# Designs tried in a protein design run: designed miniproteins, single chains, continued (2). Part 82

Each design is a single chain, and the fold is of that chain. pLDDT is the mean over its residues in the fold that is shown.

## One batch from the design tools (miniprotein)

Design m6836
Fold by ESMFold2-Fast:
Formats: C-alpha cells, sequence, structure tokens
Structure m6836 (fold): chain A 99 residues (1-99)
C-alpha cells in the first residue's frame, strides 16, 4: 500500500487540482482530483475528492490539509482505494486562520 499521511492542497472556491500520486521510487501509483465546491459563510469548505489507484498497490490517504487564502482546514480521511479502483467522496472541512 502506498500511504500519503497528509495530502496538502491549495484551492480557491470553484477550483480543481489534479495530482499524480507516486510511490517511494517516484513511480505513478494513482491520481487524486480535489474540487473546492464552496465555502460557507461560517467558514466550512465543501470538497469533492476523487482518488484513482492505477498501480498494483492500494493507495491510502490519511488526511486532507486544505489551504484557502489565509485559512487552513484538516479533514481526517483514512481513505483507502484498492488497486485499479476509483473512490469519490464529498466532505466538509472547517477552516480556521492559518498560524
Amino acid sequence: TTVYETLPVTLAPGETATMTLVDARGRPVGTVTVTLESVSADGVATVRLTVTATGPQAVRIGRLELHVGDRVGVADLNLETAAGETVTRTLTVPLTPAP
């Protein structure tokens, strides 16, 4: 299993980021697409995350660290995508001022 303990992403509302996931040897093992759909007036971000594991191993993402302007939010995912599979999740991430 290829493990990403924390996945950092910087996005503005309406933006999508696509990242190639690589193993310890730099080989591509998957892709992750993160879309910041909205940020509420209360500072809660709504995020759509799609993970595709393209390699022979499962891919596990522990946490999403979302940066939006001067704010940051962390969501515990503990998301495992089996080899050859695609998983899509919508989640909410409370944003706080960055330290």
Scores: mean pLDDT 81

Design m6837
Fold by ESMFold2-Fast:
Structure m6837 (fold): chain A 90 residues (1-90)
Amino acid sequence: KEIEGLFYVGLANYYIKQGKLDEAEYFADKAEELLGKDSVRVLSVRARIYEKQGKLDEAAELYDKAAEIAEKNGNTEFSKRLRKKAEELK
């Protein structure tokens, strides 16, 4: 199920790049069902969707939350990238 959840994260990111935010939300929801709401990858995808919708404050909050969890999991490089994204939106 984790591999399936990561596949849906990939699809959500693909549809974000295409500007198809409804499809991106659908696949982000599918990923969340499999990986959980506190999945760093799910949080980062939802943050990107909010960013594309112009919900910059909500996007920044999700990037910060994802960065904090990534840091706790030892993923320091990913955490730094997510925090930089959050700062750029504030």
Scores: mean pLDDT 84

Design m6838
Fold by ESMFold2-Fast:
Structure m6838 (fold): chain A 64 residues (1-64)
Amino acid sequence: DQVVKDVLETSKRFPGLDPKEVFRKGSRSLRYQAEHREEYGLTPEQAERLLRTSERLEELAEKF
């Protein structure tokens, strides 16, 4: 939820950026963190939440 808001705010601050690309880059970043959860000090539950948020950002990107 907060991550989705942060990505949307970033898109608004940079009107020259394609919102689809902003959401896609956010999704890839979260997926990377989840895949490397031990390096980022994440619990399995936190990594699972990042994966679900990543999927949500990908779905939102498709709508742009």
Scores: mean pLDDT 75

Design m6839
Fold by ESMFold2-Fast:
Order: C-alpha cells, then structure tokens, then sequence
Structure m6839 (fold): chain A 103 residues (1-103)
C-alpha cells in the first residue's frame, strides 16, 4: 500500500488547478475549481484501487485500460463483466469506487 504524504496531495491539487487554468475555463470559477481538484484527487485514489483489484484478478495493464474505457462508454457492459469475474457483491463495490472516479 502506497500512502501519499500530505505534501504530495497538495502538489497534485495544484497540478490539477493548473491544468484547469490551462484549459482556459477557471478564471471566473475559482471556488468550483478548488472543489473539482479535490474530487479529482479522490477519483485518482479510487482509480488506483480499481486498477490494483483488476491486476490482482489477472487482468493485464492493456486489458485494464480497455475496461476503464468501456466503463466510461458503456457502464452496463462494464458492470456485467465485473459480475462475471468477481460476483455481484464485489461488482457493486467496484462500481461504487468507479462512480467516485467518474464524479
């Protein structure tokens, strides 16, 4: 398990804020941008956990990328694959973590 130090979390938050600034959108929405950066950090943690679970289940890094893409484009098919591989209870937990990544 890799625990990120508080300084690394703040650096990630600043990086996400800078990326949103570079996209030309955040000048008028500073408070919302700070909220989005915090949500992106939470999503990054959820994504890491999902990737580790999928890797432990025997998926390759390429297959994991394809599954994450499928989850964004067709969440129903992604859920069906998780149910097939992990069962209903584990699939629901993974979907909750993935919703955190998508939000």
Amino acid sequence: MVERKPAEIEALKEKNLAALDAAGKPKELKDLVEGLAAAEIAGDRALWAIEEILRKAGYSDEEIKELLELARENPEEFYEKLVKDFGEEEAEELMEAFKLYLE
Scores: mean pLDDT 60

Design m6840
Fold by ESMFold2-Fast:
Structure m6840 (fold): chain A 86 residues (1-86)
Amino acid sequence: MPFAEVVLPPAPHPQTVEEGVAESESLRPRLQQMLDENVQRLRQEAQQLPPDSERHQLIQEALEQIDNAPSLEQKAEVLTELRHRL
């Protein structure tokens, strides 16, 4: 079979973050997956940063708050606040 170059489209980047996604039951699973993926990315990024950096501390605090948050909405709020702080 011929091998061809496959170019994936760049990661979807919305023009602006409009208070996240609308509150809807059908969007809950997608929100959960997005949160999980962002948490993994933040965790990996924190390991690459020096432990005394301000960014490392902000990420660590956010990760703890996300882990302790009981609801998806609270986890999303923590992630949003982290993005504004970074």
Scores: mean pLDDT 69

Design m6841
Fold by ESMFold2-Fast:
Structure m6841 (fold): chain A 100 residues (1-100)
Amino acid sequence: SNLEKAKEIIDEIKKKVLEAIDNNEPSEKIIKIIDEGMDELVELMEELSKEEQIEVLEYAVEKFEEILKYVKEKRPDDKELIEYIELKIDLLKEAIESLK
C-alpha cells in the first residue's frame, strides 16, 4: 500500500541518517539525505487520504525525534544539524495541525 511505502521511506531516511552519523559524514551530507528522502515522501503523500497523511506525518515526527536524540548523543556540538532536525520536526507538527 502507499501508506506502507510512505512509512518505509521514513524508515530508510532514519537508517541512512544514522549510518551517515556513525560514518562521521558532514552535516551538509546528512541534511541532503533528509531533504531527498522528504522530497520522495511528499510526492507519495499526494496519493494518500487526509487520514493516511496524518498517520504518516505522526510516524515521521516519531522517527525524527529518535534521530534528534541520536544526534544529540553522538554529535552534541553539531548545532547546524540539531537546529535543522528541530526545525523539520516543528514543520511536521504544523503540517499535522493544518490537516486536523
Scores: mean pLDDT 90

Design m6842
Fold by ESMFold2-Fast:
Structure m6842 (fold): chain A 58 residues (1-58)
Amino acid sequence: MEVDASHAERGIQLLEEKFGGVTPEVLRANRDEAREIVKKELTPEEQESVLALLDLLD
């Protein structure tokens, strides 16, 4: 799962930059914005990893 960990790291870092944190509450409050950001800023492989995490919170 090192590849998934690397992809998630990039997404988590980006979301921290945009929202000031990546707690489940912050991600749920900004779920649509977070999904749009990952679709714009991340590669398809990174998007898959981060979107899967967001779906678990949704």
Scores: mean pLDDT 71

Design m6843
Fold by ESMFold2-Fast:
Structure m6843 (fold): chain A 91 residues (1-91)
Amino acid sequence: PLRLPPALAALLAAQAEAYRLIQAGEATPEEVAELLRERLDPVLPGERAEALAAAFLAAVRGEENPEAEAVVRELEAELAPAMEAEREALE
């Protein structure tokens, strides 16, 4: 079993919940974006939770948000080693 940094574990859990809500039609994209922000705010410092929620909302709407996407890319780069280890653990 892989031990993930708290931020990565929270991100994966929040993304899974967001995906479930959208697939079930139980929440609007705006409600799901707010849920992502709230779930990630305690584990991601400053504007990162807000930026990730904004990038998700833009993606669902088919829109571009370059500022939010830049923050998400920085977060992905920081988490990349742990994310790759998680992928390698899949059979």
Scores: mean pLDDT 69

Design m6844
Fold by ESMFold2-Fast:
Structure m6844 (fold): chain A 96 residues (1-96)
Amino acid sequence: MQQFADLVKELIDKAVEQTRKLEPGESYSESGTLQLSPDTSISVTVTATRTEDGKITISLRIVHTERDPELGRTVTREGQTEDLLVDEKEAPLPSA
């Protein structure tokens, strides 16, 4: 669970940073994959879109893939979150 939370946070941070450089209506996507076991992985795609009001909208897409070693088949489950609004920071804090 912690590794998944850390991955999601890293992807959101990267997507938000890149999206701050974009014009309103433009988007940036970042993806990462976490291997939980030899037979189980989770892939996360974060899409960040800059809004006209200076906010960033975040959308998450999660794909859970599990291989059944006894049956030799792969099972894929997909989920998507609703858009989240994040306040835009326009100025870097001066390093004192």
Scores: mean pLDDT 68

Design m6845
Fold by ESMFold2-Fast:
Structure m6845 (fold): chain A 98 residues (1-98)
Amino acid sequence: ALSPEEFEGEVLLALMEIIVAIDKIALKRGKLTPEDAIRSAEILRELVDRMEELGAISPETAAKIRELLDKAIEAAKNGDVETALKYMEEAVDLAREA
């Protein structure tokens, strides 16, 4: 059986995957704004911070994920929502591998 901390870590990962899936649908429909991409990346960062606090990911992995999310925010600020989403996908993949 999973510990409460392990269960919370799995729920946080599932939420990250749902956020990225929603943004992928929005992008395909031409409805993903830069502001939406920035907000998604900021939420993903909060989820990663909680995963690190729980020990669900290492500090080294969390730092790499934060770097990808910072790149996503920069791309979105430049209007490149496709590149922002790609970095967010890479961040979620890295979190899943932990």
Scores: mean pLDDT 90

Design m6846
Fold by ESMFold2-Fast:
Structure m6846 (fold): chain A 67 residues (1-67)
Amino acid sequence: EEELANAQAELARVQAEHQELMKKASDLIVLGLAEPEKREEYLAKAQSLIDEANTRLAEVQARLDAL
């Protein structure tokens, strides 16, 4: 059960990283609202962070499901 414990620890870490990336994405959206000239750049970066966070979480979930 060490593999399960390690996978659970990694899931917890990736969930924390997911929350961090989602908060960064939210901050970028707010910056885009405050700086209209850079709005598209901030929104694109925010979307990239959201996609990265979701992909990482899905990968860890898939590995847990394979156990």
Scores: mean pLDDT 81

Design m6847
Fold by ESMFold2-Fast:
Structure m6847 (fold): chain A 76 residues (1-76)
Amino acid sequence: SEIDKLKRQLAIKQTVLGILQAGVDFGQKLLEENPDMDDAVKAQVQAAIEQAKADIADLEKEIQALNAKIAQLEQE
């Protein structure tokens, strides 16, 4: 069904969101625990965190849209 297809898409996106959130947390901790890190390496870690945060924001919007569509279809 359309609802089952959307629920599968939701589950996949929620899994990816969790992975990205864990990556951001790890990257932030890495920067906090290694203040004497080379500036070039620090910049690469910061850029990776920034990109992951942007991807998280996009995924959260997609998840909200999927949740809204599923709710609409379930109300029928």
Scores: mean pLDDT 89

Design m6848
Fold by ESMFold2-Fast:
Structure m6848 (fold): chain A 60 residues (1-60)
Amino acid sequence: MKIEVSREGLTAIATAEYKGKRAVVRRVGSSEEQAEQNYQQLLEDGELLRKKIEEEEAKE
């Protein structure tokens, strides 16, 4: 599984890839402050998704 979060100007972008499925989320901020908040939120969302998938896969 691969999760990447980045910023392109005022846009925060999250890309998640799992078992051949890919999702891309873009959140456009109206200010640098909002763009940073969007970026941090996507980082947290990505971390939660990663933990959920890793826990499911690590269960033997």
Scores: mean pLDDT 76

Design m6849
Fold by ESMFold2-Fast:
Structure m6849 (fold): chain A 102 residues (1-102)
Amino acid sequence: MLKEIEELKKEAEELLKKEKNPLKKQALQTLIKALDTLKKVYNLVTDDSVLKQLKKKLKELKELFEEIKNTPDDDYLRQIGLVLRAIGILLDLELLLEKIKS
């Protein structure tokens, strides 16, 4: 899992450097932040149910990354959807991190 998180983050950072579309940049930046939060939760995880949730979130982030790459630059509504989905995943991971630290 840690290696997969770091590999996806590297791919997202490389794509972000080349990306000119502002909504796709926003989605990629949020995706990268979500991966950082996922890594923090993973380093603190002591429970199999949390580990299963992290595996699902990593899969969702991988799927989101593919959708960012494949969404046309003229499809603004879908691009807004990508940003909102990235924010949703980030918030879920931030809430999980807060609960574990408590």
Scores: mean pLDDT 88

Design m6850
Fold by ESMFold2-Fast:
Structure m6850 (fold): chain A 87 residues (1-87)
Amino acid sequence: MTQLQQQRTQETMEKIGLTQKEISEITGLSQKTVDLALRGKDLSDSSVNLSRLLLLLELGKSAAYISKATGLPQETVEKVLQAVSEK
């Protein structure tokens, strides 16, 4: 992950009002994995999928579209969208 992508991911989180802990709980990723993804240190598929998830949320894509694009279960994506709606 580049510094620019990392900054964009952080800005997206601030706009949608989700914390690293909330993303960890909703996606099933460890809080450490979420932190490493945001810092660009973990380039695993999980970190790439998290960055893509946050970008697609900012773009207002549907849960079904985000699920297909990220490989995350649609139920998990729907929980993220619900959490965003509560902020």
Scores: mean pLDDT 66

Design m6851
Fold by ESMFold2-Fast:
Structure m6851 (fold): chain A 87 residues (1-87)
Amino acid sequence: SMEDLLRETLIQLARMLAALARGLGLEDLASEVEELIRNADKLSVEELIERLTAILRRGLAATADNPRARAFLEGALEAVERMRRLL
């Protein structure tokens, strides 16, 4: 279903975000994203979108001085916002 595809895509984005955060030494952000991934099956797609959006906004604040990380996080946020419109 479209909802299943959206769920899979959101989890893929979350995994990429966790890897980026770990690579940047943003351990708290990485741990928060990993916790979201562990609990993903207990959340609706709408709840996953809301939580991932909040995490991405915090990530943008944490990477203010890193333009490559910011560009990735901005792209991820835009992708999540587009997925919300498909619900």
Scores: mean pLDDT 83

Design m6852
Fold by ESMFold2-Fast:
Structure m6852 (fold): chain A 89 residues (1-89)
Amino acid sequence: SSLLEEARELVERIDEILKEAAELLKKPLSQEELERMEAIMKRLVQQRSRLSRMIAEPDRFSEEEKREAIREAREVIEEGEKLLKEIKE
C-alpha cells in the first residue's frame, strides 16, 4: 500500500528529527527553547508510535484512519523541522 510506504517514510523523517533534536540538546539552549524542543519531541514520539502500529497491523486501520494519521504526522514533522531551523539559526 502506498499509504504504508508513506507511513514508513514519515517514521524515518521523525527519527532523523529526533536525532537532530538530541544533538541540539547537547548545546546551551534557553529555557524557552528547551521547553519548545521537549514539547515537539513528545508530539513526534506520539506520531511515531501511531504510524508504527499502522505499519505493524495495517488491517486494523481503515484507509481514512491511515490518511488522517499521515496528515497529522506531516503537520507535526513540519512544526519540528521549523523549530530545528529556528534554533540552529
Scores: mean pLDDT 89

Design m6853
Fold by ESMFold2-Fast:
Structure m6853 (fold): chain A 75 residues (1-75)
Amino acid sequence: SPLEEELQRKKLLLGFLEIARGSTQFLIERLKANNADPALIAAEEKSLAQLQAQIEDLKKQIKELEKKIEQLKKE
């Protein structure tokens, strides 16, 4: 089904974004541990916040799509 294919694509994208978030978190911890330039740390923290916002939006899209698919299967 096109909706089930879209759901699988969104779940795959979510997996990639969660990996990117983990990598960015690790980088921030390393930069802080090494007393890196505060501007570099701030830039990575901004990127992390953007990734977290994208992940939360995508999770909402996945839940709505799953709900729609479930409702259609009951008809």
Scores: mean pLDDT 88

Design m6854
Fold by ESMFold2-Fast:
Structure m6854 (fold): chain A 56 residues (1-56)
Amino acid sequence: MTGMSVDSYGSDMSMSTNMMNTSNVNMFDSNVNGDSTSDDFMNGNFDDVGYDTNVN
């Protein structure tokens, strides 16, 4: 599934260039720090909605 296109993607890139929302990086890293199961809690991400642990 493709939740967000340019809007979400552009915003994600913006935080790597802009030091305005460092908190966003913390939340992103805390949820997607390599845990697919943790990604489920991230408001139904693009590929975690239907996968168990390592299936992506």
Scores: mean pLDDT 45

Design m6855
Fold by ESMFold2-Fast:
Structure m6855 (fold): chain A 75 residues (1-75)
Amino acid sequence: KKEEAIKHLEKARQIAKEKGYEDLARVSERALEALKNGDFENARIIATIGAGVAYALGEKEVADHLAKASNLLDA
């Protein structure tokens, strides 16, 4: 669902930015941009990659929001 995916991507961007992970914030913003342009597949791919990077960095809350956004875009 687009609205829920946007909410999760916005939250991921906010948390990443607050914690100083500017690259993760930028990835979240790129996923939001793709989604706003109707590119659900690229938004999903970007969110999936971002979730993996966030998990590798130990940023579980950012990873969970990106993973939820990706899952919501998988239909």
Scores: mean pLDDT 83

Design m6856
Fold by ESMFold2-Fast:
Structure m6856 (fold): chain A 66 residues (1-66)
Amino acid sequence: MEERRQKALEEIERLAKEAKTALENHDPVGALDYAAKAIRIAKEENLPLPEEVGEIYQKALDEIMK
């Protein structure tokens, strides 16, 4: 696995944890930001996105849009 790809996977996992923590702390804006960054990295590097990130993104967006 290339160094770049490995670092991207680690960053996605870190951002997923940050997004989950932000949502648990009633920070939907922070959760959305972290989740959006994880989604973008996964898309740009053609990497799998943790299933939780999509759910966190949707929940955060729903909270902001209400």
Scores: mean pLDDT 81

Design m6857
Fold by ESMFold2-Fast:
Structure m6857 (fold): chain A 73 residues (1-73)
Amino acid sequence: SEEEEKAFEVFVGHLDKLFPDVKLSEEQKKEIFKRLYKEQEKHYKETGKPLSGEELEELTKKLIEEELEKAKK
């Protein structure tokens, strides 16, 4: 919980720096963070290694697009 909160704060900082023009709600940020963690865990189980910085950025972009698409419905 405490480690998860700290990781979320770091994630939000990176998100604001990499995607400054993307306006996400607190709920959307938490959902993206949760999905990112699940995908990272899945990748580690399948490959035995963490996602690269480039893979993380691409995955984050995809998850942002999916959350924005949900908001349109």
Scores: mean pLDDT 78

Design m6858
Fold by ESMFold2-Fast:
Structure m6858 (fold): chain A 67 residues (1-67)
Amino acid sequence: SAEEAVEEALRKLREAGVPEHIIEALRQAYEAGVDPTMILFSAARILEKLGRLDEAKELYEKIKELQ
């Protein structure tokens, strides 16, 4: 589900050492009705900038499945 995909993305960000306030901002955006694919895209971009290329790729694949 979209909710499960968002929770998995936020978990990957936490494991990558992203500050909790950034993770919480993304969760709040999702709860406010932002498209889950935009949340996943934002998370993938953060992982990519941190050099977590395999994890970013997994999220890009999830975006394709949700579109």
Scores: mean pLDDT 86

Design m6859
Fold by ESMFold2-Fast:
Structure m6859 (fold): chain A 87 residues (1-87)
Amino acid sequence: SKLVEQLKEAVENEDFLTAEILLGVLELYAAVNKDEKLLEAVREVEEKLYSYAKKVGSKQIITNYVPKEEYTKEDVLKALEELEKVL
């Protein structure tokens, strides 16, 4: 999927704004189409992405999410692999 490839590139480059925008679009499409599996997969990526972005001190504006757990870049990439399976 071109979208998942773009998301992986954004995460690898710490381009969290692009990643948040792409995930937000995907979340909207999943909600409109009532695709619960896709919506859950997108939300898991978002939670891990926000945690990782805060940990690395990103200056980009990301949703005001307060992570309960710390996640690594590898955790985000694994969540993107799960997202690819439901697309």
Scores: mean pLDDT 79

Design m6860
Fold by ESMFold2-Fast:
Structure m6860 (fold): chain A 93 residues (1-93)
Amino acid sequence: SPVDELEERLERVFAELEAVRDELSGEELVDRAEAEFLRIIDESELPEELKETLKAQVRHAAAYLKRQKLSPEEALAVLRALARGLARVARSE
């Protein structure tokens, strides 16, 4: 399903971010996750209204997280929670 494909692709982004965690700051990890999550949502086969909702949530969360001055470890933990939250919202619609 489009929701299952979204969830799988979001999980893949998290694995890719963990691979580069030693090379990026917390803010850079959030920036990269934001760009990738927005791209994945846009490429999905979800209804347009749901895409707009998910993209708004990504942008709001990323803006908040960038202000928190997170370590790479903290950034990865909260980005994992964000990815899981996005999948739950998509399944509810």
Scores: mean pLDDT 86

Design m6861
Fold by ESMFold2-Fast:
Structure m6861 (fold): chain A 77 residues (1-77)
Amino acid sequence: SKEEIEEIVNEVKEKLKDKEEVSKEEVIKILDEIEKKTKDEEALKFIELVKEELEKYPEILSKELVIKLLEHIKKIS
C-alpha cells in the first residue's frame, strides 16, 4: 500500500514535470484517472485526502506546491 501511494506520487510528478503551474481541476483530473485504475484501499484513501486538501488551495498552483502537498499527505498516510 505504501508502494502504491509512492507510485501515485511519482505518476503525478511525471505528468507535471514540464509545467511550472497547474490548475486545481487538472490535478483533480490526473487523480481521477489514477483512481479509476487503483484497487488498493489505502491508495484510494490517499487520493481522497489529497482532493480534500486541494479544496483549501487557489485555482492555480505551482508544480512545487502540488508536489509538496502529495509528499506531506503520503508521509501522514
Scores: mean pLDDT 83

Design m6862
Fold by ESMFold2-Fast:
Structure m6862 (fold): chain A 77 residues (1-77)
Amino acid sequence: MTSPELRAEMTQRIKEREKALLEELGNAAAAGDSERAQKLTDEIVKRAKEMFPEHANSAAAIAQRLADTAELAGQSA
């Protein structure tokens, strides 16, 4: 289990660094481009794991949640 403090820091750093990819993911979802959305999600997760190698599973889970949120936001817009 990742501490709440570390989880918040990881969430902020992933969100800040991958902001452009998260925005592209929302746009792909809004356009109905499921292939592009999946590729962007996979890339965001991979990059998050590389950013936090000692906490790769937690980073992947946080990145997946951020990607899912961006995709749903794109579909709702």
Scores: mean pLDDT 82

Design m6863
Fold by ESMFold2-Fast:
Structure m6863 (fold): chain A 81 residues (1-81)
Amino acid sequence: SSELEKLKEQLYKLLEKGAPIELLKDLIIQFLISHGVPREKAEELVNKYMEKIEKAKTLEEKKKVLDELIKEIEKLLKLYK
């Protein structure tokens, strides 16, 4: 969706600027909730991938983890339609 692509672009810019991980986490959780995903499910998914992003050493590795998260978000959004 165009909304998911915009989220991805925003998250990429935040990673490139070295923004706090908590800001990325909050933006993704709010996006999921606004699209009908229960808060608990949003938090479970986001916490898992934020841990992976924090462990990644390079910007390229962080972006790769983010791409995996976006793919999982797309699947989850289809489930909660």
Scores: mean pLDDT 86

Design m6864
Fold by ESMFold2-Fast:
Structure m6864 (fold): chain A 70 residues (1-70)
Amino acid sequence: GAVDRIRDLVERFIEGLLKLYPDNEELKKIAEEMKKLVDEMRKNPSKLSIYRDKINELMKKALEIAEKLE
């Protein structure tokens, strides 16, 4: 379902990000928060849009940090 697809995309995003920046503590914390949001989305699918929006904002923050690292 949609939740499973979002989970898979998030896991691939995290894996790729941490492969490029394995020692960045801010990115590790964002990755942990994203995984928690995916778990919450699975437990409460009626709030899918809220958790998806939060995941999107965390992805934006992660990309901003990655850009700063150049």
Scores: mean pLDDT 83

Design m6865
Fold by ESMFold2-Fast:
Structure m6865 (fold): chain A 78 residues (1-78)
Amino acid sequence: MEPLTPEEVALALALAKRDPEKFKKMTQEDIRKLVEELRKAGLGPLLDEAATHLENGDYEKAIELARQALDEYEKLKA
């Protein structure tokens, strides 16, 4: 099994914080598909910035940026 990328890890941490019960039911493939959907929605730059902060050890900022991407994606679906 391939490990999660930094952007996938940032998104996974944001999902776990937002809805831990739903997150427990998600697979690595579900997280990868969500990253792809966010990129298609034009939220790729937020995910890339989150990945950069995660790589620099700024987990708090990485989680916040990934959370912002999730919030914007949900608004686009409403």
Scores: mean pLDDT 82

Design m6866
Fold by ESMFold2-Fast:
Structure m6866 (fold): chain A 88 residues (1-88)
Amino acid sequence: SEEERLIEEAERLARELEELIRRFAEQEIARHPDQADEWERARELVLRGVRETKEGIIRLVREGRFDEAREELDRMRQLGETLREALA
């Protein structure tokens, strides 16, 4: 179903973003060890935001608000692309 497909996509994108965010933070901490605490705090906040966004998308899907869910999924994909480019 479209509902199942969108939920699966949200979970997949959230996992990908979490991995990219962790890698980005690790690279920044390695470059600037004196700022490790700042990057750890930023990582925790961004990871929480990703989880909340995923939960929000799942709620939109369950409410039949598929167009809004797709818009949020597109934003997650854009963030993932930005992080991949930053890591390259």
Scores: mean pLDDT 89

Design m6867
Fold by ESMFold2-Fast:
Structure m6867 (fold): chain A 85 residues (1-85)
Amino acid sequence: SSEAATARAREEGRRAGELERASSSATAQTAAALIAIGAAVEAVLEADNREAAVAAIRAALEAAEAAGGEYAARAAREVLEGLEA
């Protein structure tokens, strides 16, 4: 369901942000960004429509930002902007 996709994306965004906050290394930043991109791709594939996909990616972005993940948040934002274009 769209709600399940949003909940999954939010959790993955939070995890990515936590990883990035735990380590400022380039490896951790890259891994966090890739996790956020993966969450966004999964949201697009699982969502019932475009609006649901946007909501799920936005949830991942907000969760990454709240967790302190700058690179994860930027990656999620770039996917969101691409989807809205």
Scores: mean pLDDT 83

Design m6868
Fold by ESMFold2-Fast:
Structure m6868 (fold): chain A 71 residues (1-71)
Amino acid sequence: MAQQLLDQARRLIDEAERYFDQGDLDRAQRSVHEAGRLVGQASAAGADPQDVRDLLRRIIDVGRRIRQAMD
C-alpha cells in the first residue's frame, strides 16, 4: 500500500535527522537516499500528492544539510 511506503519513508527521514545530529553523515545520507526511493514508489502507487510533496521537501532539506556538512 502507498501509505505503508510513506510511513516507512517518514521513519527513514527521522532516522536520517538523528544520524545527522550524531555526526554520522554517511548513515544519514543512506537513510535519506532510501527515503527518497520509497517516496518515489509511493507516488507511483497513487499516494496523496500533497503527502509526497511534503516528504520530498523534508528529504531535500535534510539532504542539503548533509551535503553542506560534508563539504
Scores: mean pLDDT 86

Design m6869
Fold by ESMFold2-Fast:
Structure m6869 (fold): chain A 73 residues (1-73)
Amino acid sequence: GPPSNPKVEEALDLHYQGEQLFKQGKYEEAVPLFEQSIKLLEETLGPDHPALDSARQLLKEALTKLGKYEEAK
């Protein structure tokens, strides 16, 4: 199976909790969970890992719903 890493397990749990809140329309509550998940995944897998794409996409969508997303170059 894939290597067990405590930070990856924590990141996946945070992502799951954030996704449940997002699904309920609780975007302000979902944002910090996605941000913490992304931070842990960047530290463990690196900033360019494909596993980050879904978390970053959901964070972008949550921030967009709140009117807080700025497309930065």
Scores: mean pLDDT 78

Design m6870
Fold by ESMFold2-Fast:
Structure m6870 (fold): chain A 85 residues (1-85)
Amino acid sequence: MEEVLEAIDRLIARLEAGEELDLNSPEFKLVVKALQELYGLPVDGKLTPEVKEAIIELQKKYGLDPNGILDIEVLRALKEELEKR
């Protein structure tokens, strides 16, 4: 849990600094795995169409634009979901 929250914070900090999201980073894989666990998907760390649908569902839950893009707002929403457990 803590490692995922730290990974989310690091990704948010990089995006806020104007860096592109590194899809090969360990932090990105931890975030994908957390989404997979949260939505009952196979936990393989791959950004599949099912993971993109999970992002859309999370966006809808938080009143965000349901575009399936993993941005700062989605990362913050995921952090909130994980902290409520």
Scores: mean pLDDT 81

